Designed miniproteins, single chains, continued (2). Designs and how they scored, part 99

Each design is a single chain, and the fold is of that chain. pLDDT is the mean over its residues in the fold that is shown.

## One batch from the design tools (miniprotein)

Design m7425
Fold by ESMFold2-Fast:
Structure m7425 (fold): chain A 76 residues (1-76)
Amino acid sequence: SKEEQVKKLLEQAKKAEEAARRAQEEGDRFVARMSASGTPEDLELARLAQESQRRLVEGLQKKAEELRKEAERLKE
């Protein structure tokens, strides 16, 4: 039971980590597209989008860390 719960938490943490990586990749692609247009407006949109994606990535990474801490607590 505890071992199964630990495995589930670690799998959820892994999925959150993968979601963070995907969000970063999608943000990077959006920034590249906006930067390619070269207009001041699109460059500012790229900057704002990068900030939003960073916040999303950080949130997902914190979620993964919380899940890993819960798994560690249950292992006790």
Scores: mean pLDDT 84

Design m7426
Fold by ESMFold2-Fast:
Structure m7426 (fold): chain A 67 residues (1-67)
Amino acid sequence: MALSPAEAERVAEAVAVHGEELGLDRATTAAMLRHALRARGTELSDAELEALLARAEARRAAALAAR
């Protein structure tokens, strides 16, 4: 993959936050993540995108629980 796992998770977290702020549904947020990753030379399947987005949501939930 073109991005490290940490970089991919950081991109996914930023996209998830941005989608939430814009009131986008999950499908639209996943499409934005796909485009952002493709711009960085990374292409993932729908299942891989879903797993990455789920990990980003878990990290965000942990951050919100801490604050």
Scores: mean pLDDT 75

Design m7427
Fold by ESMFold2-Fast:
Structure m7427 (fold): chain A 70 residues (1-70)
Amino acid sequence: SMAEAAGKGAGEAAKKYGDSSGKIPTKELLEAVRKYAGEEAEKAARETLERHGAGDEASDGQAAVAAGES
C-alpha cells in the first residue's frame, strides 16, 4: 500500500540521515520516500507531515509528544 511504501521510505531515510535522537530532515525524508515508493508516496508523506505540523522541520517522537501536550 502507499502508506506501507511511505513507511519503508521513511525508515530508510531515518537509517541514512537520522541522528541518534531519531530526527531526520524533511527534505531527505521526502527524497527517500520518492526513491523507494515513487511520487505518489512522497505526496502522501508530505501531506502526513503537514497534518502533524512538521512540514518544514525534521519529524520525530518529540514532535508527536509536543503536538499532544497542548
Scores: mean pLDDT 59

Design m7428
Fold by ESMFold2-Fast:
Structure m7428 (fold): chain A 65 residues (1-65)
Amino acid sequence: GMSLEEITKKMVETTKELIKAGKSKEEIEEEMGELLRKIRKENPEYSDEEMQDVSLAVLDVLEAS
C-alpha cells in the first residue's frame, strides 16, 4: 500500500489539479471524498484519525485557493 505521506501528497496534488481544471469547490469536495474512500479501502491499516490529517491537508489547499 501507500505510505501516509504518499497518500497526503497524492490527495493534495489531485486537489490542485482539480482547482486548475476550473472545478467548483463542491465538485472538488465530492471527487476528493470518493478518492479518499477508495484509498482507505486499499490501505485499511490507517486509522480514521490518521486519515483525518489527510482530509485537513486537502481542506487547507482548498481554503488557500
Scores: mean pLDDT 83

Design m7429
Fold by ESMFold2-Fast:
Parts: sequence; C-alpha cells; structure tokens
Structure m7429 (fold): chain A 94 residues (1-94)
Amino acid sequence: SAEEALEALEQLKKDLEQLEKRLEELEKLEEVSEETLEEYRQLIVALEQELKRLEELKEKFKDNPEVLKAIEEVEKRIKELKERIKEFLEKLEK
C-alpha cells in the first residue's frame, strides 16, 4: 500500500542519515582498515540494488505524487552517497 511504501521510505531515509554521518567521520581519517574499504565497496553494490528496487516502486506508484516525490528524494540521496563513497575509496586506495 502507499502507507507501507511511505513508512519504508522513511525508514530508508533514517538508514541513509546514519550512513552519511559515518562516512563524514571516516572522511576525516588519513587511513582506514582494509575491512572498512571492503565494507564500503559492498555498500555501493547494496545501494545500486536499492536504486533498482526504487525504480520498480516508482512504476507501481506512478499515479501517487506523494510516494513518487518521496522516492525521488531518496534516489537523489542514494546517488549522492554513492558518489561520495567512490571518492572516499579512490582517495584512500591511492
């Protein structure tokens, strides 16, 4: 339902806030563990899978402007987070 979709998107926003905060702290470091680098490589894959899921959700709710707006806001944040993670990894792997 639309209500369930909005609740799931709100939870995803909270998860993204936690990921963004953790990345901010890691970006202040000159070195991070190989385990952390592997974790963030895996996170890029997970975020790409989430973007595919959101595209399917957009098609399902194409006639619901409230849900579409919420999806688009989350998609933008995921894309921005992916680019930040790529920059973070590139900086530390060199």
Scores: mean pLDDT 85

Design m7430
Fold by ESMFold2-Fast:
Structure m7430 (fold): chain A 76 residues (1-76)
Amino acid sequence: SMEREQEVLRRAQEIVDRMSEVRRRRGPDVSTDEALRIIGEEEGLSEEDVREMRETLRRAGEIVGKRQQARILELQ
C-alpha cells in the first residue's frame, strides 16, 4: 500500500533527523546503532521502541532502493 509506504518513510525521516542531531553533537562517526541507543536513552524509549526504529529504517531503505531501481530502469 502506498499509504503504508508513505507512513514508513515519514517515520524514518523523523528518525534520520534525530540521528543527524545526535551526530552534530557527538560527531559524524557515530554509527546508526549507537545513534539509536543514544536517542532511546535521551527519550526514555523501551528496547522494543528502539528495535521498531531500526526496523523502520530498514523498511525505508528497501522502499528507497526499489524506487531508485525503477528510475534506473526508466533510463534504459
Scores: mean pLDDT 83

Design m7431
Fold by ESMFold2-Fast:
Structure m7431 (fold): chain A 68 residues (1-68)
Amino acid sequence: MSFEEQLKAAVEEVRKMLETLDDEKAEELQRRFLGGYLAILTSDLSEEEKIARVEELLREIREEAERL
């Protein structure tokens, strides 16, 4: 799977999570995701490393959503 495909899948999964939360919790989760996403996007990592980082970010976001 390309980085672009993995990113689109990640964005869609996070969007669905945000729809299940109230506005304050959704804003917190969105800030967490965007911060991690921007760090990955602006890094000089290979495509494979960026894919792995997006997968790890999704794991962290899933755990954060469960806590919120």
Scores: mean pLDDT 78

Design m7432
Fold by ESMFold2-Fast:
Structure m7432 (fold): chain A 61 residues (1-61)
Amino acid sequence: SRESTLERLNKMMDEAKLSDRAKEIATLAVEVKLRAGEEISEEDMKLIIHTAKSIEELLKK
């Protein structure tokens, strides 16, 4: 469910010690996928978290 997916995301973001901005980026990506009716695997979550950190670094430039 959406709730279970977001709970999993929050746990993974906390474990990865994401900044507030990186958490916003990762959450937005997950929300967009969920609205499109896409399933999000644990591998997808890990990639989203890694990408969110990279995007945050890019936005600082």
Scores: mean pLDDT 83

Design m7433
Fold by ESMFold2-Fast:
Structure m7433 (fold): chain A 72 residues (1-72)
Amino acid sequence: MNKEEAAEGASWGARQGAEKGDPFRAGLLATVGGNIGGGPEAGMRWSTGFAQGAEKGDPELAAKGAAEGARL
């Protein structure tokens, strides 16, 4: 597992949830994806970049934020 795998997992989960208009589900799926790629710390780090995208209802912005947060 590496930071790029964590970022890809988190971004995928965030995009899927945000497309459904459900911030809670987007966060849950981003956490699962981040954990699969980079472990629990990566699963938590996506939250820092995710919030702006989730609040605007923009799946691409949510995915990008989650990826950047997980990559830290």
Scores: mean pLDDT 62

Design m7434
Fold by ESMFold2-Fast:
Structure m7434 (fold): chain A 81 residues (1-81)
Amino acid sequence: EKKKLLEETKKLLKESEEKLNFIKSRTPESKEIKDLEDLFNSKKAEVEKLIAEGKYEEALKVAQDLLNTINNFENKLSSSG
């Protein structure tokens, strides 16, 4: 159980980082992009702390919420005319 939660959490963090880097490569630097990067760094640190404390399910939840936030940001950019 713990190993599967850790592997899924690591996967979600990697996907979040890759999506953030992709967004940064395709959009001009803005306050919104910087705020998203700051959020990613903050949430990544929170996930790492939760893993260190053995709170694997909470870590997974934070990682899922982070990826959803980044996906919503990317979709908003893609859908805006």
Scores: mean pLDDT 80

Design m7435
Fold by ESMFold2-Fast:
Structure m7435 (fold): chain A 72 residues (1-72)
Amino acid sequence: SLYEEMEEMYEELVELAKKSTDPKIAVKLLMLAIVIGSEKWLHERANTPEEQIQQDLEILKEMFEALKEEFK
């Protein structure tokens, strides 16, 4: 489900932040995790249409991939 994908991205970001030796990169990863967690919580509470959740998830995936490239 879309919520499971958001949860998995959240967990991956937190784990990457824990393993990061650069505090600046760790903070960026944690900030993105907070955004994903907040969006998931708000969407579940607001009963947001699936199409909107899918669009938001795609944007979050793009942000995550951009951050992974910076992390390399």
Scores: mean pLDDT 78

Design m7436
Fold by ESMFold2-Fast:
Structure m7436 (fold): chain A 81 residues (1-81)
Amino acid sequence: MEKEKESEKLAKKAEEYIQLARDAVALSPGGPSLGLAMFYVDLALDYAKQLEELGDKERARKLKEEAERVKREAREAYLAS
């Protein structure tokens, strides 16, 4: 039960940083948004790694996939500008 509560906290933190990265990508491609988005993605990936180490491998995998998708979108938006 305590392990599940810890998993929920780590997942929530990863989701929070993924959302912050998405918000940063929503800024103009000509702005300094790429660096900020990458910073938030790295934090989200760190929390997802901690979640995986805690044994919630499936949720960690989904969060990593989401963070990597935002990372690709940020890079593509910047290169297209």
Scores: mean pLDDT 78

Design m7437
Fold by ESMFold2-Fast:
Structure m7437 (fold): chain A 81 residues (1-81)
Amino acid sequence: MEAIKEEAKRAAEEGALAFVGSAEEVIARVRELGASGSAVTTVVAGDTELGKLFTGSVSTAGERPADVMARLAAAIEAAAA
């Protein structure tokens, strides 16, 4: 949890929205923001419980925010299955 919170803080400081919580909560939030067109960057650490399901990062650079958020949601959902 703490590593995810620190990554979320760094992403927010770089002008992006960041998320912390369970995989289900992150997936729901990303889908909600994808529908609204908001930009997001998020990172999860491999050594946390959420990180065991998904380790990665997503960036909105050069892409439509909604497409990036959809890819993130799909990746987290696949890792959680």
Scores: mean pLDDT 50

Design m7438
Fold by ESMFold2-Fast:
Structure m7438 (fold): chain A 71 residues (1-71)
Amino acid sequence: SAAAWKAQVEADFAKAKEAADKGEKEWVASTELNPKAQKLVDEAKALRDTDDLKALLLLEQAIMEVRKAKG
């Protein structure tokens, strides 16, 4: 059902938000955003109020790109 799907999406959103918050702190401690990470952040901002789950997932991907570039 739509309700069951929404509950799963909300759980995944909470988990992704925690990962994004942790990765954001690592961004501050690391090098500047690389072009790929910057593009993902910009895309996330564009989707913020229309598709917040997708926006958060894009932000998590951007954080992972910064981690990969530093590591």
Scores: mean pLDDT 68

Design m7439
Fold by ESMFold2-Fast:
Structure m7439 (fold): chain A 70 residues (1-70)
Amino acid sequence: SYVDFLTTVPGVGPELAQAIVDRFGDRALSAIADGSVTEVPGFGKELWANMLRFLATPEGRALVAALQAA
């Protein structure tokens, strides 16, 4: 699920992951790409930068591919 995917990101706890999914649903990846995810309370620019860095790793790319294939 998107919640499970988001909790794999360093610094994203289950409450923050759920808040992102509650706001964006399956648009969570688009919200991360365009920065709209920073509208979620508790999701600062430092965490967003960390998330973008994680998604650029081989592990992050594999998780995104698996999520998009489901």
Scores: mean pLDDT 78

Design m7440
Fold by ESMFold2-Fast:
Structure m7440 (fold): chain A 70 residues (1-70)
Amino acid sequence: MVEEAVVELRLGDYTAVFRITREGDRADVEGVLRDSSGNVVARWRGSFPSMEEAARAAIELGREWLERAA
C-alpha cells in the first residue's frame, strides 16, 4: 500500500518541498529547492527505512541547502 506525506520548509528566501512516499518497508523522498522566483535550483532523492527517518533527513538536507544556496 502506498502512503504519501509532504514536508515543506521555508529557508529564508528559499522553499524546500520534500515528497515522501512509503511503499512496503521503505520511504522514498524527492526533494526540490526553489528560489524566491519559484525556480528549481536543487533536486534530491533518497530512500529510508521509515517515514520519520525520511522526514528527519529532509529537514537536515533543507538546512544544508540553505547554507549552500545563500
Scores: mean pLDDT 74

Design m7441
Fold by ESMFold2-Fast:
Structure m7441 (fold): chain A 76 residues (1-76)
Amino acid sequence: SKMSEELNKKLNEKLKELSKEYPEVKGLIVGVEQIGEKDFIIRVLPGADMNVVRDKVVPELKKEFPEANISVTEVY
């Protein structure tokens, strides 16, 4: 839907900001992929600190976008 497309765009914009703030994931976050109306996957490259992604990046996204279901996957 148009609203889910706008939500995906806003999530990617916020993720870009957060990836600059955390050196442990800087340059290693690929982006957000929409897999459902409210379901999103963050794709990360090998070498990213997955604890920082889960404990810092995901909670910040959920704080701004509480209705988004966010999961994380490492791409190979």
Scores: mean pLDDT 81

Design m7442
Fold by ESMFold2-Fast:
Structure m7442 (fold): chain A 94 residues (1-94)
Amino acid sequence: SLEEEMIRLGEEYVRHLLNGDREGMQKSFQRLEDLALQAAKELGKDEAKKLVRKASEKITELLERHYGKSPFERGVAEVAGAVLFTVLVRSIEK
């Protein structure tokens, strides 16, 4: 499903982020954006935004799992998830 694929790509994005792999992050983000746009075409913008929200929440959870041992690390995870959500939603709304 589109949801399962988006979650899988979110996990790839987090792995690349944790390893400092900027090329891998860029490629995973591009694939996430492509899936978000595909979802908007197939399901409509509202359902696509829901899928993007789920992917963003999954990425935030993965970051909190790896870095969430302090309030600062949790804050970084929340900001990263919010930024990803905002950028992907803007791509859908275009």
Scores: mean pLDDT 76

Design m7443
Fold by ESMFold2-Fast:
Structure m7443 (fold): chain A 62 residues (1-62)
Amino acid sequence: PDELAQRARDLVAQAKKARAQGDYDTYQRLLDEAARVASEFARSLGHPVSVEAARESLEETL
């Protein structure tokens, strides 16, 4: 539970850094991974969210 939340935060931080450096391929990959981890975290809390919805939410926040 906490490990998934921390991993999602770390992946988002790495994605922001990649985007700032102009590495959009790495940014997209990290964002997709963060969305998967965030979806899994939500499911672990009993509030399932699709990977697609998680990705849209993360993209809006970035």
Scores: mean pLDDT 79

Design m7444
Fold by ESMFold2-Fast:
Structure m7444 (fold): chain A 72 residues (1-72)
Amino acid sequence: EELRRLAREAADEVPKRIPKNEKELASITGEVGELVAKRAGLTGSELTPEQGRLIHEETVERVKEWLEEFEK
């Protein structure tokens, strides 16, 4: 739960942009993951696959919200 909060907060600090393809989405996920690791006092190598998946899920949710904002 705390990891999801950190991921959401990190996603809010990443520049808002709509990914044009999966590669750009992966780039956004990487930026969010780097911020989460920094906030948690971890290095990227200390993130588990499960934590990486949660970070990606929160990143996708944030991007979906950005898309809805642009569609309004």
Scores: mean pLDDT 73

Design m7445
Fold by ESMFold2-Fast:
Formats: sequence, structure tokens, C-alpha cells
Structure m7445 (fold): chain A 76 residues (1-76)
Amino acid sequence: NGAEEAIDQIAQYCVDNNIPVSSITHDTVADIGKKAGVGSDKCTEIANSDELFEKLKNRIVDLDVADGVQLIKSVV
């Protein structure tokens, strides 16, 4: 169960920081996950599971689409 929450956290971090899906690799997912506040254990679980890795990529795309339809307000 915690893997789904970890995927969502990493995906949100990617969208918030404009990290493209193409930057998500088995080597980078742990680094990005740590920056997103996800434990290394969960990052390793995602990296070792093709299903979870694909879910992460799909979640980033889904969030990017959702953000893309939002009206952007000026920040700062």
C-alpha cells in the first residue's frame, strides 16, 4: 500500500520541479524520491518493480495533464 503513496509523492515532486518523465530511470528514482521525502526502501521497491516503475511514469503524466488544464496564477 505504501508504494502507491510513494509513487504519488515522487510524481508530485517531479511535476512541481519540472522534472520530465524521461529523467526517471532506475538510477535517478532513488535520488528524486529522497528529495520528495520518500524513504530509500520505497524508492528501491519502485526501481525493482517494472509494474510500480510504470505506475510512477503514468502518474507523472496524469499529474502533468491535470496541471496543464489548470489556470496558472503568477507565482512570486
Scores: mean pLDDT 73

Design m7446
Fold by ESMFold2-Fast:
Structure m7446 (fold): chain A 74 residues (1-74)
Amino acid sequence: MRDQAYEGALTDARTAIELAKRVGDKELEEKARELEERARELYRRGASPRDLVLEGAGAGVVAIKAAVLNVVKR
């Protein structure tokens, strides 16, 4: 479970980075990168699956913002 939560958080953060790059929003890209680093730190520190899922949810919000901006600008 914990490894799955960590993998999910990393995947969400990396998806957010890609979407931010496609929109050209460097601020969102940097924020998504920070979420990836934070997920790694939480996993290393023995964070619970719940904490890792919450971190992934944060990355998911960044990905949604990037996707909405991509639709609005196109």
Scores: mean pLDDT 72

Design m7447
Fold by ESMFold2-Fast:
Parts: C-alpha cells; sequence; structure tokens
Structure m7447 (fold): chain A 81 residues (1-81)
C-alpha cells in the first residue's frame, strides 16, 4: 500500500538525515551506525513488503535505490576510519 511504502521511505530518510548530521560533525562511527540501521530497515521492508505483494515494481525500485545509497554512504565513511 502507498501509506506503508511512504512510512518506510520516511523512516529510512530520517535515519539517513540523522547519519548525515553526525557525518558533518565528523562522528563517522555514529553516522555509519545510522546508515547501517537505515539500510537494514530498507532491506528488511523490501523483503517483507515484496513477499506480501504490497509493493509495485516502481516502489520496490525506489526502496532498492535508497538501500544502495545508504550502503554507498556507509562505505565512503568507513574509508575515513
Amino acid sequence: SQQLFDQVVADVNDLRNEGDEYAKKKDYKKAILLYQRGASLAESQLKVLTSRGLLTPEQAAQLQALLEELKKKKQELEKKL
């Protein structure tokens, strides 16, 4: 459903934005943890919502793109540790 998808996207974006704020403060360990939490949420909800037939292909692609963005952000910060 659109509402479930929108809530998941909002929750993942909140974790991403909090991670970005810690990254700006150079608290890379906390930023990495928040990006990992966002990625884990996106991955688990992709799996659950897809298995229940609750995502359109376009919604699944958007959530996959968020997952990949968070993985990339985490990887870039890990290079700074």
Scores: mean pLDDT 89

Design m7448
Fold by ESMFold2-Fast:
Structure m7448 (fold): chain A 100 residues (1-100)
Amino acid sequence: DDLEILEEAKREAEKRGDEQAVIILEALILYLETGDIQKAKDFLAEKLKSDVIASMTDQQFKDLFDTLIQQLRLRREARRRGLSEEEIEELIRLADELAK
C-alpha cells in the first residue's frame, strides 16, 4: 500500500531527525489523499521556507511525485515477491542508477 510505505518512510525520517524529508513525505501523503497539487505545493513552500522550494513549478512537483511513485511501486512489488527490507533498498538504489 502506497500510503503505508510513505508513512513508514516518514517515521524513519523522523527517527533520523531529517526534518526536510519529513516535510516532503507529509506533502506527498497530502497529495496522495487529496489529489490537489496546489495544496501540497503550498504546504511545502510554507514548511521548508526555501526560495528554491517556494519557486517549485507544477511540473517539478509532478516529476518529484513520478520518481517517488516509481520507487513506491518497486517496493510494493518487491515485498509481494518476498524480498527483505535490505534487498528492497538495494534494488531501489540500483534502479535509480540504471534510470539515469
Scores: mean pLDDT 74

Design m7449
Fold by ESMFold2-Fast:
Structure m7449 (fold): chain A 100 residues (1-100)
Amino acid sequence: SELEKLFEEAGRLIVGARLAIEEGRRDVAIQLLEKAIETLEEMLKKEKNEELKKQIRRVIELLREIRAAVEAGAPQEEILALMDRTEEEFRKAAEILKKS
C-alpha cells in the first residue's frame, strides 16, 4: 500500500511534468521531474521485486534524460518524444506491480 501510494504519486508528477513542458513552464517541469525521480528512488529503497526495481530504474534514467533536455532547452518535440517513452516504461512498471 505504501509502495502503491509512492507509485501513484510518481505517476501524477510525471503527468504534471508533461503538462508543464507543453505549457513552456520550464522551471515547474524541472521541479516536477526532480520530485518524480526522488519518489521513484524512495520506492526502490523499499521494493523487493527485482523485475519491478529494474523497470523503475529504467523510468528514473529516462526522467533524468528529460530533465537534462529541458535544462538544455532542447526542442519541445524532442522532450515530448522522451516523455512518451517514459510513460510507456512507467505503464510496464504498473503492469509488473499489478502482478505482485
Scores: mean pLDDT 89

Design m7450
Fold by ESMFold2-Fast:
Structure m7450 (fold): chain A 59 residues (1-59)
Amino acid sequence: SYEILASNSKELEEEIKKILSTSTDPVKALREAGFEIMGEGEDTIFVGKGKDYAVLRKV
């Protein structure tokens, strides 16, 4: 699964946490929810939605 390392929006964090807890394919679910995958690293994903962003780490 993934954890949130950083975000500029509590509302975005809440939406991401819901997606991470209910989805077996979190990256696909984030894209379907309107998130842009702005970057992918070895164990991290940088996602955005509108003016807001989050950094996620695989655990």
Scores: mean pLDDT 83

Design m7451
Fold by ESMFold2-Fast:
Structure m7451 (fold): chain A 100 residues (1-100)
Amino acid sequence: SSSLKEEAEKLLKEFEEIVKKALEGKISADEAVKRLKEIQERLEELLKKGGVPEEKIEEIMNLIDDVTLATYLSIETGRDLSDQIERLLKKLREKIEEAL
């Protein structure tokens, strides 16, 4: 439904904003992980209620986990993982759009 797509897009934008703020040093790694996991849970519930196939939900959740881990490692180690994170965020967006 258009409503489901709009709600998913809103959650994805919130997710992308948290990643950006974390990489810019505006929030701690622990705070970023907490907020990203909260969005992940909300998105998973939304996709399940929307009747998205379990295999597609698992693929989307795995991409969210990968982004969350890369964001955490970038902040904690000081290693620049921005290019990797941007590629994962692009894949995440594409998979959500394909699912809806």
Scores: mean pLDDT 88

Design m7452
Fold by ESMFold2-Fast:
Structure m7452 (fold): chain A 82 residues (1-82)
Amino acid sequence: SLGPLNARTDLPLDLAQELVELLGRLGKLHPEEEDLFNRLARALASNTSLAALEEVRRLLQEAVDNPERAVELLERAIGLLE
């Protein structure tokens, strides 16, 4: 669920909105990777490192731009947060 991430008020408004939008787009492009997206969404909702969240935003944008690399980039993003 993206609800907890979307409800975060401790992040810059643009960062929270961008992360939710990117996850939504990637989830539609890769519905087979639902478990990976759920794990990433939980990690994003609980992580307090702004620097890590900014780097994850960059990786998710790269995954949208390069769909063939999406799984490896999502796994890398999870690794930054866990």
Scores: mean pLDDT 79

Design m7453
Fold by ESMFold2-Fast:
Structure m7453 (fold): chain A 86 residues (1-86)
Amino acid sequence: SFVVPEVELNLDDSQEELTDKIIQKLKEMLEKSKDPLLKKMLEYEIGLIEKKTAEAIARNVPTEEFAKKLKELLEQLKKAVELLQK
């Protein structure tokens, strides 16, 4: 069985620190996964988070607003993975 790990978002962290924690966990899931479809989903999500982080930093988006968007992306990923495992 495969489970998306829970990630606690700390608003005291910088935008880079928040994304580094999430990307690290997603990369670990990617390395451990043998499902080609799940691998493609994780690669896409990692790329999307990296892109959104770079854009948020460039636009000086507040950490609180960025953390909310990261949480939404993680919830969507969790739902997609849970549907694949059923």
Scores: mean pLDDT 71

Design m7454
Fold by ESMFold2-Fast:
Structure m7454 (fold): chain A 46 residues (1-46)
Amino acid sequence: LEEIAKQLVEEKKTKGYYGDSQTYIDLVLSPEDREQVLKIAEELEK
């Protein structure tokens, strides 16, 4: 999950938005895993 969160942060920095990684977390991960990934990504962005 931390690696997915790192990819989200990298996509936002390089593209200015959450592209493919956002789609992956929305469609593939469970609600619990999505929440965990988003928390890690938010912490990494601060």
Scores: mean pLDDT 70

Design m7455
Fold by ESMFold2-Fast:
Structure m7455 (fold): chain A 59 residues (1-59)
Amino acid sequence: SMSPEEIANYLVEKGLVDEETAEKIKIALNQGYDIGTVVANYVKAKPEEIVKIIKELKS
């Protein structure tokens, strides 16, 4: 499974979040927040795109 660091880097590489937002995502995941909740809160995308991203990260 992907680590919080790998998830944060993935989102930056895809152009979905900036480095500052990626750091916040990493902190939230390390605090035990669900991946789906964190992605939905920090990634600015259409609902269909959010669902696809969450599935890719959980694969």
Scores: mean pLDDT 83

Design m7456
Fold by ESMFold2-Fast:
Structure m7456 (fold): chain A 92 residues (1-92)
Amino acid sequence: DELLKKALNLRDKMLNAKSEEEALKYLKEFLELSLELIKEYGPLFAETLPYILRGLAVQLKKKGFTKVAELAEEAAELLEKGVPVEEIIEKL
């Protein structure tokens, strides 16, 4: 419940960011929070995370945050290839 509220709040902050740097900060925080969400809700959440990230990328592109959107798409692709979230965060 509280973890899901934090995730929705980070999504909202990311999509309402005033700069691409701020949007990237919230993307990193969202990915870090996703580790707790995977721990709490298990592998099924891990399987849905790439879809969430691709959806965020579409919305970020609409906001003109093209670079952050590309990073979100790359994160989704790496997750689909089995790269751990922790390693993806380090590459951002």
Scores: mean pLDDT 86

Design m7457
Fold by ESMFold2-Fast:
Structure m7457 (fold): chain A 88 residues (1-88)
Amino acid sequence: LGEETARLVLRAAEEAIRLAEEGRVDLAIAVARLAFGTAVASALSQGNEELAELVRRGGERVVRALEEGDLERAREEAERLAREVREL
């Protein structure tokens, strides 16, 4: 579960960062929010409150970086979230 969630988070962040680099920031944020929200819902459906909270907080940090146009921080926050998910 953790590895699958980590891969999903990284792929979603990579796609969102790509869209933001193309100037499609609103779409990037929407894609990131949808992916992270889906991961949170999946974790909750399996009774994994710790994973859900980790993805919710980490996903919010990634989205905030995208909103501020800080794509380097968005990458760093996504990598951090993936590491935290794998360690859980």
Scores: mean pLDDT 86

Design m7458
Fold by ESMFold2-Fast:
Structure m7458 (fold): chain A 65 residues (1-65)
Amino acid sequence: MKIPELIEKLTSPDLEVQFEAAEEIGKLSLPEAKEPFQEAIRNSPYLTLEEKKKLAELVIKNMKP
């Protein structure tokens, strides 16, 4: 699965799609994609600050620092 595709899903207005993307990111454990995913979450107009923090933490936790 392509990183740009996961970013699109992660910033979708559909919460189910967002969480599916986060789950897939966790399975892939792609450390190089950490920054792109965090940036996409921060720039999403569909997420509250609370949701952005939760999704960002979930993605980061599944990627090796």
Scores: mean pLDDT 67

Design m7459
Fold by ESMFold2-Fast:
Structure m7459 (fold): chain A 95 residues (1-95)
Amino acid sequence: ADELFEKAVEKLNEAEKLLNEGIKTKDPSVFEEAIKKADEAIELARKAMEEYQKLPPSRENAVRYAVAGVLIAAAEFTRMLAEKYLEEIKKEQEK
């Protein structure tokens, strides 16, 4: 569970770095990589949540579950931003 969560954090950090690089370079392929890393972070965080849900009910396990949920929301937001920037760049190339 904790290893899955740590890997999810790493993938989210990679997605955020790629998003920032894409904004600077305006390279569509960098945004596509950011989306892939965000998707990997979401998958790993969901698996961590499933493992935490199977643990005995405790305050610590509830916090772990909630924090994994926040990580999913952050990764989904990063994915959405990357998709919006990718669409804008593609539209600019068509004009």
Scores: mean pLDDT 83

Design m7460
Fold by ESMFold2-Fast:
Structure m7460 (fold): chain A 79 residues (1-79)
Amino acid sequence: SREREIEAAVLSALAKAQEEGRELSVREIAELTGYSPAAVSRALRRLVARGLAERRRDAAGRTLYRANMEAVRALLEAA
């Protein structure tokens, strides 16, 4: 489904950013994936609920996201 396609694109962007030691905001993920901030935010909510992504607040009060790479690897191994 389009929903799963957006979730996969968001996870891919987060995984690539982690290779560079970076966490991403909703706006940065929207820019990288080409999806709207609203669509990215909905996908992130589902990914966090499933334990595939983690949300935190930085020292400046910005909300940032990272992939849970252990959970992502487990999901891919189960497919």
Scores: mean pLDDT 85

